# Ledger of designs, part 49: designed miniproteins, single chains, continued (4)

Each design is a single chain, and the fold is of that chain. pLDDT is the mean over its residues in the fold that is shown.

## One batch from the design tools (miniprotein)

Design m13789
Fold by ESMFold2-Fast:
Structure m13789 (fold): chain A 58 residues (1-58)
Amino acid sequence: MEKLREAVLERALGLARRFGAERTLALLDREAAEAEARGDLEMAELLREVRAEVAAEA
């Protein structure tokens, strides 16, 4: 799980650097909601954690 978290965070930071933090945060919020809707609570929580880190760096 740590490798997946690191990969997701790196992707998110790269997107924020290229397209801006607001677009990246909106994407992460949508992906987390979709994961929760399908019952993937682990992925939803991971995406919320990544979202919080991106917001802190922005």
Scores: mean pLDDT 81

Design m13790
Fold by ESMFold2-Fast:
Structure m13790 (fold): chain A 95 residues (1-95)
Amino acid sequence: MKEAEELLERGIKAYREGDYETAIKYFTEAVKLAPDTELGARALMYRGLALFEQGKYEEAIKDLERAIELLEKIDPDSVELSLALATLSIVKTAS
């Protein structure tokens, strides 16, 4: 869905600029439009990263675990899966 892809792109831009609040908003909208898709999994992974940057560890863990579950089924060789697994490990040691 083009709208969900555009929301993911806007979220990633906000994340790169350090605007984690805006990034989370866009990623949340992307997940709502494409919840059980590769795009939705990527949005969950990036939202987990933004939540981690805000110190919201429990929320970050939930998003990262859901993203991992989806990516393992849809695209097990993805860079996003590797990043989500690495981030989840870091978040669990920080919390």
Scores: mean pLDDT 85

Design m13791
Fold by ESMFold2-Fast:
Structure m13791 (fold): chain A 66 residues (1-66)
Amino acid sequence: KVYRVTFTGDVTHGIGVVLRLIGRPDAEVEPLSSDTYRVTLTGDAATAEAIINELRSDPNLKVEEL
């Protein structure tokens, strides 16, 4: 699945989140703008759901399914 992640709060926190995703072998991260990223999760469904639920629970992030 492909998601759009936008930083709506603390940029330092957002950068930390993006760096964790880039470090994952099962995630593809592409910058769309300075605060917006396309995230493609390529692992198993359960792991992908855990990741996306964590991102969605973050008040500094806006997460949309593409």
Scores: mean pLDDT 79

Design m13792
Fold by ESMFold2-Fast:
Structure m13792 (fold): chain A 60 residues (1-60)
Amino acid sequence: MLRFELEFPDVLSAIGEALRIIGDFPEAKVTLEGTRLTVEVPDDPEAIEYLEELKEEVEK
């Protein structure tokens, strides 16, 4: 499993993205702590690519 840690600007953004990830990648394990989102995914290339792009956008 690969683990991604994402920090969002606000709680609503974090919740919205958590719900999207759960909907698009049902095998993902999502943990939300305020504005911090932790996502663990299997070796799914589509999920990995999505989360890498999301991390880059959030960390700009």
Scores: mean pLDDT 79

Design m13793
Fold by ESMFold2-Fast:
Structure m13793 (fold): chain A 67 residues (1-67)
Amino acid sequence: SNKAKFAFELLRLSGPDGITVEEIEALGDKYKVPKGIIDRLKSLAVNGKVSPADLRKAISEASFYKD
């Protein structure tokens, strides 16, 4: 599914300092992920990046599989 591909690429591209809001938006557009999911991920951003820990927690939530 596009949501699963999106989640996989987010984890793969995430560096030690996390992933940028711009990278999240670009991948969301690439995989046509609903805006609500993108907005939830962006809300976790600190200084323009989502930490690897917060990213993993968000991806493991039901919203990525059932939303």
Scores: mean pLDDT 76

Design m13794
Fold by ESMFold2-Fast:
Structure m13794 (fold): chain A 100 residues (1-100)
Amino acid sequence: MQTPKEIKAKVGDKVTLNVTLPAPDTVSWLKQKEGEEPKALIINNSTLVPGVDSRISASGSGTNYSLTIDAVKEEDFATYYFSTITGPITHGEGTKLTLA
């Protein structure tokens, strides 16, 4: 389960997204802007994809995982999704980050 479904934030805010899995797995985080394809941000639980801003970080173990965006920028307003490698895929609409 990914929470929350929506976050309203201002530029400069710190935001955190959480995911709880039914069993331990390896988590990737993706970002999708309106009209664009999803882009990977984090792979292998905490590894930042090359070219992604270091304000974005991820942590977690077992069944609990989080994505943190430190000092939100305008480019960060998007929908965020997670994926797993081996566990059951949790079907959801992700988390929408919007300007407050």
Scores: mean pLDDT 76

Design m13795
Fold by ESMFold2-Fast:
Formats: sequence, C-alpha cells, structure tokens
Structure m13795 (fold): chain A 58 residues (1-58)
Amino acid sequence: SDAENIRAGIEKAKELLKTDPKGAAAVAGAARVSAQEVGDEELAEEAKRLYDEAVSKI
C-alpha cells in the first residue's frame, strides 16, 4: 500500500541518517511529499522531522 511504501522510505531515511545525510534528506523529503499526497499527516510530520534532522547534518 502507499502507506507501507512511505513507512519503508522513512525507515530507509533513518538508516541513511548516520552515513549519508544528503541521501537521508532526499528520501525523507520524498516520503513527506508522498504522505501529503495520501493525506497521512502523522507520516508527513515524521518524514518532515527526519528531513529537518538530515539537513542539520549537511
């Protein structure tokens, strides 16, 4: 499902956060957009927090 794919993207971004912050930001940003498109505000907020954390490490 779309929500499962978005959650998988969020988990991938979490893994990348420690080794590839730029990659983590890209994946988290994409997950946020997808979450907004399907109207899942909780996933969108989680992806946004992850994106902001990744950008802070660049």
Scores: mean pLDDT 84

Design m13796
Fold by ESMFold2-Fast:
Order: structure tokens, then C-alpha cells, then sequence
Structure m13796 (fold): chain A 65 residues (1-65)
């Protein structure tokens, strides 16, 4: 299986898309915010990792707060 610290750019973008979709479903972000996050993630692997981390923190905060 794919190791957690190393992802291909394609796999990383898929993870961002899944996380963003989940955050919209949970009402954490709006569809418009989701679109902006996806556009940011497409700028490169560093941007995608940052977006994935930010969305992950928002999802965690939602369940913890």
C-alpha cells in the first residue's frame, strides 16, 4: 500500500478532493470555499499537502469542539 508520508501528486489531489467533499457534507466549509481549496491544491504538491492538512484540522476541530 502507498506509504502515508509519500504520495504521488495524483494521489495527493485525490485525498484533497475526498477531504474537501467530506468537509462540505459535514457543513464545515461551503461549496464555494471547497472550490477555492481545490484550485489552491492544483498549484502543486506543496499546496495540496497544505490544503489537506488545513481541511484535516477543520474536520478534527469539528468533532473535538
Amino acid sequence: ELQLPEFTPERLLQLVENAVKKAVELGIITPEEAKRYLEEARQGPEAARRVLHEIGLKIQDYFES
Scores: mean pLDDT 77

Design m13797
Fold by ESMFold2-Fast:
Structure m13797 (fold): chain A 85 residues (1-85)
Amino acid sequence: SLRQRIQQVNNVSRQQLSRRRQISTQSSSLSPERSQLLTSYAGSQMSYLIGQQSYDQGLNRDNSRDTMDNALQLRTQYLQQLQSL
């Protein structure tokens, strides 16, 4: 029946997603220092974007500028460390 075919496709999709998650976790485990620096770098980029959005919305522009400036400094530090690996 059509329902059985849909369930089989959904089960295969769930198995593929589970495999992708396992590969990502194993890759992170193989290079903990690099993975940590990449996560920190991504975090600093997100902090900058959040600060920029707050600034554009007119929310505490001075605090938003400080957040962006701090994020740029951290981003530069993490990028230099990543390039050294």
Scores: mean pLDDT 71

Design m13798
Fold by ESMFold2-Fast:
Structure m13798 (fold): chain A 78 residues (1-78)
Amino acid sequence: SADQAEADRLIARARELVEQARKEKDPFTRDVLLGVAELTAAVIIAVDSKDTSPLAQEQLARARAVLDEIVAEAEKLR
């Protein structure tokens, strides 16, 4: 599993990037912010994907929720 503190920081950072992208008016900058957020969330998924512990499952659920937010924002950009 990802280190708990690091996983929490990465999830928080991904959410911050999504919120920043939502307020961004420039399509290029918005796309870059969403891409960085997606990559940040994907790190948790890659590290925790084979761990069945309750903590890893909670981290995966939170990371996937952020990815769903990124997909929704990207759909608005397209």
Scores: mean pLDDT 76

Design m13799
Fold by ESMFold2-Fast:
Structure m13799 (fold): chain A 78 residues (1-78)
Amino acid sequence: MHLTPDQVRRIGDNILNATNSLANQNPDQAVLYYQTGYDTLSNGTTSANNTDSDSGRLLQQQQDRLLDQYRQQQDRQR
C-alpha cells in the first residue's frame, strides 16, 4: 500500500477536525469528519491513485454537500 504524504496529512486533518467538533459539542459533525478521513484512507489504498485524484475530489464534494445540508437543517431549526 502506498499513501501520498498529502493523503496522510488529509487523514490527520480530518481526525483533528473531528476532535475539535467533539470539543465544541458537535458529535454528528465529528462523525462526518471521521468518516471523511476513513474514506480518504480507503481510496488511497484502492482507487484514488488510478483516477488523477478525481475520486478524492468527488469525496471532498460529497463531504462539503453533507456539511451544507447539516448547516441548512440547523438553520431551519431556529
Scores: mean pLDDT 61

Design m13800
Fold by ESMFold2-Fast:
Structure m13800 (fold): chain A 55 residues (1-55)
Amino acid sequence: KDKAEKIKLLLETHNIPIEEADFETLKKLVEEETGAKLNEEAEKLLKEAYEELKA
């Protein structure tokens, strides 16, 4: 849930509706926000949070 909330805030900051956000867009935004490329574990956690938001 904490990860999902951070994703919601990130999408809202960029004015992207959650319903229209795809995983690639979200991954790019997180990488830009953190200034670093996601590793395999971070990408997996991001994907799980993204799926939780779409449920």
Scores: mean pLDDT 74

Design m13801
Fold by ESMFold2-Fast:
Structure m13801 (fold): chain A 60 residues (1-60)
Amino acid sequence: SLTERMRKLVEEGAELGRKIVELQKAVNAGDLSKLPQLEEATARALEVAREIKRLREEAE
């Protein structure tokens, strides 16, 4: 269902948020090797947010 798909996306977004915080702390501490992972996680979080918006618009 749309509700279950939405729930999974919200859960994925929350996990990505935690990962982004960890990666951002590492990069801010000078571990630039984590920058590509931070960029990838941020890009995925944007995709998840856009998909949530599409599903909400589709449900109306």
Scores: mean pLDDT 85

Design m13802
Fold by ESMFold2-Fast:
Structure m13802 (fold): chain A 75 residues (1-75)
Amino acid sequence: KIDKELAEKIAREAAKLGLSPEEVELIKKVLLENVGSPISDAIEAVKKALIEELGLSDEEAEALAEIVREAAKKV
């Protein structure tokens, strides 16, 4: 499940994988809002926020969610 340390580590790894500062800050915010949730639920919330807050398409948001899943596996 997501905790504060894991959320911050995932955001840092996402930045290393080439996500923009705006994308990284939104991902970090959403992960911190989902502390205590399963990782899969937190990543689904990230995908929704990318669509709603940044205006990304479903396809673009899924691609970024996949990068977040890979970042989560590295930490």
Scores: mean pLDDT 84

Design m13803
Fold by ESMFold2-Fast:
Structure m13803 (fold): chain A 59 residues (1-59)
Amino acid sequence: MPPLSELLKAIGEILRAIGDILDAELAKEKGDPNAEERLKEAEKKLEEAKKKLDALKKE
């Protein structure tokens, strides 16, 4: 069973990535030319955070 602190860190990374996605979507609505690239990076970070959480849940 992983330490609670490590589990909370993984959850925190997921929440941060979700926030980054929402910020990128808002920037896209406002016509920011970098919004599409920011959205892709935020989605990549969310995927990495999910993989970390899945690894912790199995152990």
Scores: mean pLDDT 79

Design m13804
Fold by ESMFold2-Fast:
Structure m13804 (fold): chain A 75 residues (1-75)
Amino acid sequence: KAERVLEGARKLLEIAEEEKSPAMQAFALTEMGKALFELGRYEEAVRAYEEALRLRPDDEEARKNLAKAREKLEA
């Protein structure tokens, strides 16, 4: 369920920040973005994907998911 994925991803992000792992931080942020999108929390999903792309600019999947989330915020 999206709520459980979001909880798990938040915990992973905390661990990744302690371990200073940009790869794990980016992964946790993309998982958070997906869960937030499933929950209809599009503004938060956009923020999560933008941070993930800041850490991993070449992530085409995150870029596509960001575009989808932005479309949901239109009008």
Scores: mean pLDDT 82

Design m13805
Fold by ESMFold2-Fast:
Structure m13805 (fold): chain A 75 residues (1-75)
Amino acid sequence: SLDEINELANRAFELGLRAKELGDREAVELAARAMTLASQAEQALKAGDTETAKRLLEEAKRLIEEAERRVREAE
């Protein structure tokens, strides 16, 4: 749904800011990629391509989880 995409994009944005503060470039790149995928998922939904949107959201979630793990370890 659009709400899920917005929540995911917000999580990725906040995560990217924290990763930047901690100096973890890989986590920053993961968060940036997740934001790009969330944007693409929104475009797919607006085009009526629910299957593509779902796939892109799943990939974005995986990247966010990886970035979250890296950020926690970098403390």
Scores: mean pLDDT 84

Design m13806
Fold by ESMFold2-Fast:
Structure m13806 (fold): chain A 79 residues (1-79)
Amino acid sequence: MEEVKEKLEKGGEVELVLDARRPAAEAGPLLRYLFGLGYTPEPGDRDTLVDAVVLAALARGLEILELDRERGHLVLRKP
């Protein structure tokens, strides 16, 4: 959680894989940073998780450098 926030606030890039089956293990720190709480989708609900992360990142003023929806892979940066 704090590591993701610290990287983004320093202008670094955060590379993340969104595993819809185990989002707390893979994406938990980023989700807590963006939403203040973890988000646990149903198995196969990866597109909903990706959309939620994209919208939250844009609302936070973050730049999306890469987005692979099929793999759930994102690269985010604070401009």
Scores: mean pLDDT 63

Design m13807
Fold by ESMFold2-Fast:
Structure m13807 (fold): chain A 64 residues (1-64)
Amino acid sequence: MKTYAHFGLDSTAEQVVEIGKKYGRKQRLRSQTNGEVIDVDVTNLKEVSEALEKLGRAVDLQEA
């Protein structure tokens, strides 16, 4: 699976949206801690924010 970016514990939902928009609307967020995955619309700030809270804040942005 292609990884587009790595986000650490200090990353914000706004940063994920801004970077993710370059790679298309539907992307995968994967927890760096436990490998759990949530597929998100990276143009939807609320959806990305909720996913970051569930996954822990350290995530990889991947192709869905």
Scores: mean pLDDT 82

Design m13808
Fold by ESMFold2-Fast:
Structure m13808 (fold): chain A 76 residues (1-76)
Amino acid sequence: MEELKEEALRLAEEAKKLALEALKKAETREEILRAIGLVLRAIGVEIDTELAETEEELRKLIEEARELIKEAEELL
């Protein structure tokens, strides 16, 4: 379980980092709002990971973090 928690936190931190980089590079209001949304969602995954009590919850959070990374990369 700890390994899944560590992976979820690592992926959430990467998503947050990429979203913040996207925010720094954003030129339009739409891009700024999308980047802010991704930052907030990544923080949500970090919080949910700390509160997660089951492996299934952690696997879902890992999937969510991976999706956030993809969305953030599309803004870069």
Scores: mean pLDDT 86

Design m13809
Fold by ESMFold2-Fast:
Structure m13809 (fold): chain A 70 residues (1-70)
Amino acid sequence: MTPEEKAEQYEKKAEEALSRGDKAGAAINYTFAAFHYAQAGDLEKAREALEKAAEVTGNPGILAQLDILT
């Protein structure tokens, strides 16, 4: 499985967690998706996944990684 395929799997798991009201599980899975998107070279999708993780946790510290990407 490629890093892009792994990232897509983690996004799907995050969406499933959100559908169950599990915001912590969703944030963890979005973070793993971001990591795998970054490994695939898709920094835009990695950033979007980190933004989603920050949004569901209410923790802006996750967005500190954006300062490194810009």
Scores: mean pLDDT 75

Design m13810
Fold by ESMFold2-Fast:
Structure m13810 (fold): chain A 98 residues (1-98)
Amino acid sequence: VVERIDEAMRRLNEAGLGDSEAAELLKLAGEYYLKGDLEKAVELLEEAARLAEEEGTPEALETAAVLLEAAAELAEEAGDEERARELRERAERLREEA
């Protein structure tokens, strides 16, 4: 999970979004994850993904997919399999559109 958060931050930097609101939300999601608040971490990762989607570049869409995959892993850890499945489906769709 930490590795996916690191990957998402690297991709945000590559997409030119390293100083964006999406990057700040990703950092905050990491803090909530370390505190054990998985539900809040998932919400923040979903918001970060939405902001990355709004940029509309192939790099930003791929970044949004990675953020949604990280959110799905945390949702699964939190026991929300339905949310995890939905997040993975959204990530796959974004990769197909990138």
Scores: mean pLDDT 81

Design m13811
Fold by ESMFold2-Fast:
Structure m13811 (fold): chain A 61 residues (1-61)
Amino acid sequence: SPEQQARLAALHAEIDRLVAELKKLYDEYKKTGDPELAKKIREVADRINALHAEAEALRAQ
């Protein structure tokens, strides 16, 4: 449906945003070794995984 397509597009846009953030955090972590960045990387990766699960569930409907 158009509503499902719009929701899926919004989920993909959020995933793309978080993936870009994750890349920047990894680049910074490689330079600094800051453990707070490692924690933030895990949090962002977990959020990306959750959004992928939502997208999969939506596609199954």
Scores: mean pLDDT 87

Design m13812
Fold by ESMFold2-Fast:
Structure m13812 (fold): chain A 79 residues (1-79)
Amino acid sequence: SHMQRIQQLRDQLVQMVRNGSDIRDIYRQGRQLAREMGDDDTVRMIDRRINDPNDDVSSSVVGQINRDMMQWQRQRQQQ
């Protein structure tokens, strides 16, 4: 159940990026995914980006979330 929700949130985030969704919506979706994964560092990073209208690191944020998801999946496979 929880793993399926995380996968659905990740798939939604990937589709939002692919479809050219608003960057703020991408940040909100990424923040939700990071929270579900327990990634407090990524949540804090996204919160800072949401409050900075001149920040253009959207691709970096998505890349970090994808890397964290892959690490989380590897940890799960060890258990």
Scores: mean pLDDT 69

Design m13813
Fold by ESMFold2-Fast:
Structure m13813 (fold): chain A 60 residues (1-60)
Amino acid sequence: DISEKIQELFKEGKWEEVRKLVREAVEKKAKERGVNDPELIEEIVEAIIEQLKELAEEAK
């Protein structure tokens, strides 16, 4: 499960890998749902990463 893997990686502070997995997951879901807007996809990725960083800061 991608979500479980992402949570493991952000707890370990591996943000480059987290960003990569989040982007890949968002792009795949966007394609499945007929979303063809690269700008929107990047905004979603950034929003998810920002939320995960907030959660990681709380876990410190």
Scores: mean pLDDT 74

Design m13814
Fold by ESMFold2-Fast:
Structure m13814 (fold): chain A 78 residues (1-78)
Amino acid sequence: SAEAKAAALEKAKEYEEKIAADPNDAEAWYNLGLAYRDAGKYAEAGAYYKRVITEFPDSPVWKDAVANAQALEAEAAA
């Protein structure tokens, strides 16, 4: 729904603020990707997942970022 997408974008702002305070917060970058995915913004979500994959390969969220990045192509095709 439009309301759910709007709520997802509000969550994105929260994670953007966390990243502004700590740009090495891999979990915040990953959650920003999830928020954009939930908003239906798959290109932006993929870019944030890719940042986690390239910048934070040792983070606990790395495996989830890889899996979600691969899944986005199928989601965007639906």
Scores: mean pLDDT 84

Design m13815
Fold by ESMFold2-Fast:
Structure m13815 (fold): chain A 95 residues (1-95)
Amino acid sequence: AEAEAAEVASQARDNLRTATPEEAAAELRALADALERAGRHDQAAALREIAEEVLRMRPAEARGALIGALEAVGAGQSAEEIRAAARAGRERGRA
């Protein structure tokens, strides 16, 4: 499950530059499912919340939020740090 989560996150990074909000949400949900199977329930819940928010964002904001969340997950950050990274990523995408 840990290796599965890492593989899902790596695949999502390959698509970052062109991801639609729907694609970004799908990548976040796939990673959340992998993290839940790895026992990382708080991180999985944070990613599902971000996925729902991403569907209502503009494409650049959605990509920014996805990038921020993936970086935080890859760094082993907490659920709150993942939420903060997604918000920061969204703001960078907006600018």
Scores: mean pLDDT 83

Design m13816
Fold by ESMFold2-Fast:
Structure m13816 (fold): chain A 80 residues (1-80)
Amino acid sequence: MVEEAVEELVRAALEGARLLEEAGLLEAAAKLREEAREVAEHGREVLEEAAKEIGVEATVELAREAARAVLERAEALAAA
């Protein structure tokens, strides 16, 4: 479900922001929280448009991959 994919993206961004804050990367964390807000406000519309082109299942899978990538990148930055 597209709505659930948006929720996963928001959760990944917020968890990434928490890791960055814990590492003292406050500016990067604030930026990621801002991205999470944008996804929460507009992500459903964006993913619904993508689903019209590539289908709901493919869109949800891409969103899950994006969520994992965001969290992994935030974790790498926090560890650096």
Scores: mean pLDDT 83

Design m13817
Fold by ESMFold2-Fast:
Structure m13817 (fold): chain A 94 residues (1-94)
Amino acid sequence: TSDSVNYVRSSMMDVNRGMRNLRDGRVDDSMVDFRNSMNYMRRSSSVMSDPDVDRSMDYVSRGMDNVRSGRVDDSMVYFRRSMGYMMTGMNRMS
């Protein structure tokens, strides 16, 4: 639905901003962005369940765990994977 698509778009913008903040060494700001992304994905899933959106949430969660462990390079792999799954889910919802 359009609501689910809009939530996924907001989530993708937050992940992208979080990745930029993380790359710039703004770790605390990045974690706020990733938490906001998770909230948008949860809202999307509550409106319409999608397996790729669910997978993207798992990848953002794993990315955040790697950030907390100081494994920034590993975290970026998870965030990029999450973006791919969000795009796939959004395209299916459209």
Scores: mean pLDDT 89

Design m13818
Fold by ESMFold2-Fast:
Structure m13818 (fold): chain A 92 residues (1-92)
Amino acid sequence: SKIEELEKKIAELEASPVVDLEELRRLRGRLIAEKIEQSFIEIAKEILGEEMVEKIRNKTLSEEELEEAKKKMKEKGFSDAMITILISFLEG
């Protein structure tokens, strides 16, 4: 996975006798971003199912399916703001 590749690169840089602090910060930032993305994808899959999440990510969701997705998220206690953030994150 991207997370495993980033963790390996970070570990290799941390083990270096010459510490590249700028590259370490960049990779650590990317690792955090990838972990957040993966968590959002997993949460979305639990609520909407894998097929609907894939349609959102591929931007192939119909207007009717988008309204159904929003309704399911509201029923699980998500606010309108949280729904907007989650969908935007899944779309990239």
Scores: mean pLDDT 81

Design m13819
Fold by ESMFold2-Fast:
Structure m13819 (fold): chain A 91 residues (1-91)
Amino acid sequence: GSDIEEAKALAGRLAARAEKAGDEELAELARRVFRLLVEAEKKGVLSEEKAKEVLRLLREAARALDAGDFDRARELLEKAIELLEKAIEEG
């Protein structure tokens, strides 16, 4: 639904922000979140609750970047990746 489309859009924006900041590792993590969101949506394994949780993690990552906390942003993107990989494995 709306939450998964917002999460995909935000993951793309986070990747662009990380690239502009010169953090190639963070940019690749954000692109991986985008790819996993697309895969989970295609497989029908993303519940509305899981999509909302991923969106929450990405919004927190955006706030961390706004504060210059790249380590916190990385941690939050890694949590989103783990959640999405688990959803794909369990679906």
Scores: mean pLDDT 89

Design m13820
Fold by ESMFold2-Fast:
Structure m13820 (fold): chain A 71 residues (1-71)
Amino acid sequence: NVTFKVVDSNGKEIKNANVGIKGTNLNFKTPATVKLAVGKYTLTIEKTGYASKEVEVEVKKGDQEITIVLE
């Protein structure tokens, strides 16, 4: 399982940021725990008031936390 969080440049949590997995129909709002197979994924992160971001993440075996910074 992978837990996703979004924070601002000061480390403050941004709730309800929309995360999409590029090339799929999978979307969720942070914070969220999702089950993903091991591999590389390209995420698109959107939240009103912040610049949209695209980031590549690597999912490993076991439980994992991924924190994404929005500006």
Scores: mean pLDDT 80

Design m13821
Fold by ESMFold2-Fast:
Structure m13821 (fold): chain A 93 residues (1-93)
Amino acid sequence: MSDAESYNIGARGVLEGIKMVEDAGGTVKEVKISGGDKNAIEGAKFAALLRGVKVTATSGSAEPKVELTAEGADEKVIQEAEKIAEDGLKKAM
């Protein structure tokens, strides 16, 4: 996978997660990412920043884990959004 493909995958995964929360009537305040591909994380950070969402991210060789801080959406929706973002980031590894 190219660096540009990894970047785009990371950006898309996080945007899809944020959109899922927003479509449920919620608002994402923060995205925390640990592990995963460096280029995918940079894409994810840029995408979240464009949405006004705070980002904390640390790349690594471990599988990516995503934690979303959100308001106005059910916990189960937030958990599914986190899985969507994680699955996207995993494809970039």
Scores: mean pLDDT 82

Design m13822
Fold by ESMFold2-Fast:
Structure m13822 (fold): chain A 65 residues (1-65)
Amino acid sequence: MLKEMFIEAADRLYKEGKITKEQAEAIRYAAEHDLTLEQAAERLGIPLDKVREAAKLVLEEIDKS
């Protein structure tokens, strides 16, 4: 999948209030740098469970598109 799809889905979820700004930034950071969710969480200092929660919602959003 194109990195842009993940970034756009994360931005939509943030605007809808379904994820936080930090969760959206973590997904963007992982996509832009080809990092795992775990690596993005560690580098940005965001709890991994919150990044995984955001990733699940992003995948669901992409599946609906």
Scores: mean pLDDT 81

Design m13823
Fold by ESMFold2-Fast:
Structure m13823 (fold): chain A 120 residues (1-120)
Amino acid sequence: HMSPREQLLHMMRLFVEAYRALRRGDEEAFNESLRKLAEVMPPEHRARLQAALDDPSLTPGEKLRLARAEFVRWALEQQPTLEEIDEIYEELKKIASPEDREVVDGLYETLRALARSREE
């Protein structure tokens, strides 16, 4: 029982963990983080992400791009306010290392730009 805001924060934390694992070459930790991400998603988004994770032809970077796309689709369906996105970004910055900052900033900028576009 998590609110959409709590789910969004939890999923963004899992993305940070996946990027950390990818940077250190830890494929087991990377796959585990993306598996946990899929488990938090609704069935339709979970099925698409699981298909990508099960595809042996995809590189870790390609799997991560597909996971990011599914996450963004789901996040926008929740219709987060710009204020909620800004609050989640502030919470993530508290746990992000300098190396994680690019990932956190990229996710924030993407979600904020898309949320703004929908309000106009």
Scores: mean pLDDT 78

Design m13824
Fold by ESMFold2-Fast:
Structure m13824 (fold): chain A 63 residues (1-63)
Amino acid sequence: SLVEQAENALVQAYLAIQAGDLATARAHLAEARKLAEQLREQGNTEDADRILAAAERLEAMIA
């Protein structure tokens, strides 16, 4: 599902952050945001908002 794909992207972003691979982390965060927009287009605003909030939190760790 799109939710599972977005959650996997967030997990991969977190692992990349822990490894110090910021380029890989940013790529996975961009994918999670893209999947969240697709969820919003499908009317799944609750999961979209949750995924975006998680992505923003991870982005703050590497700002």
Scores: mean pLDDT 90

Design m13825
Fold by ESMFold2-Fast:
Structure m13825 (fold): chain A 90 residues (1-90)
Amino acid sequence: MLPSEEETRALAVELRVAVDLSLIKSGRPIDVDHALKVIEEAIESGDPRVLEGAIKLAEALLTRPDLSDEQRERIQKYLEKAKKALEEAK
């Protein structure tokens, strides 16, 4: 059976989170707006595994020294939203 569109979407978000997290941990450049969009898609998926990955991605982003204060506040807001979504999904 072909996976559902929702299942395929959740798997795609999980993969994007893993790739972005790997890039950050390797010190490679990443677009903060792109990473925030991935976190938002993870929140919309409601999948606990994808949400846990999104939380790790947001925490990794916050370790970057090149972030503006505005970027840090945006990431923090998404981190809190992802943590709340994970608690509601359990």
Scores: mean pLDDT 77

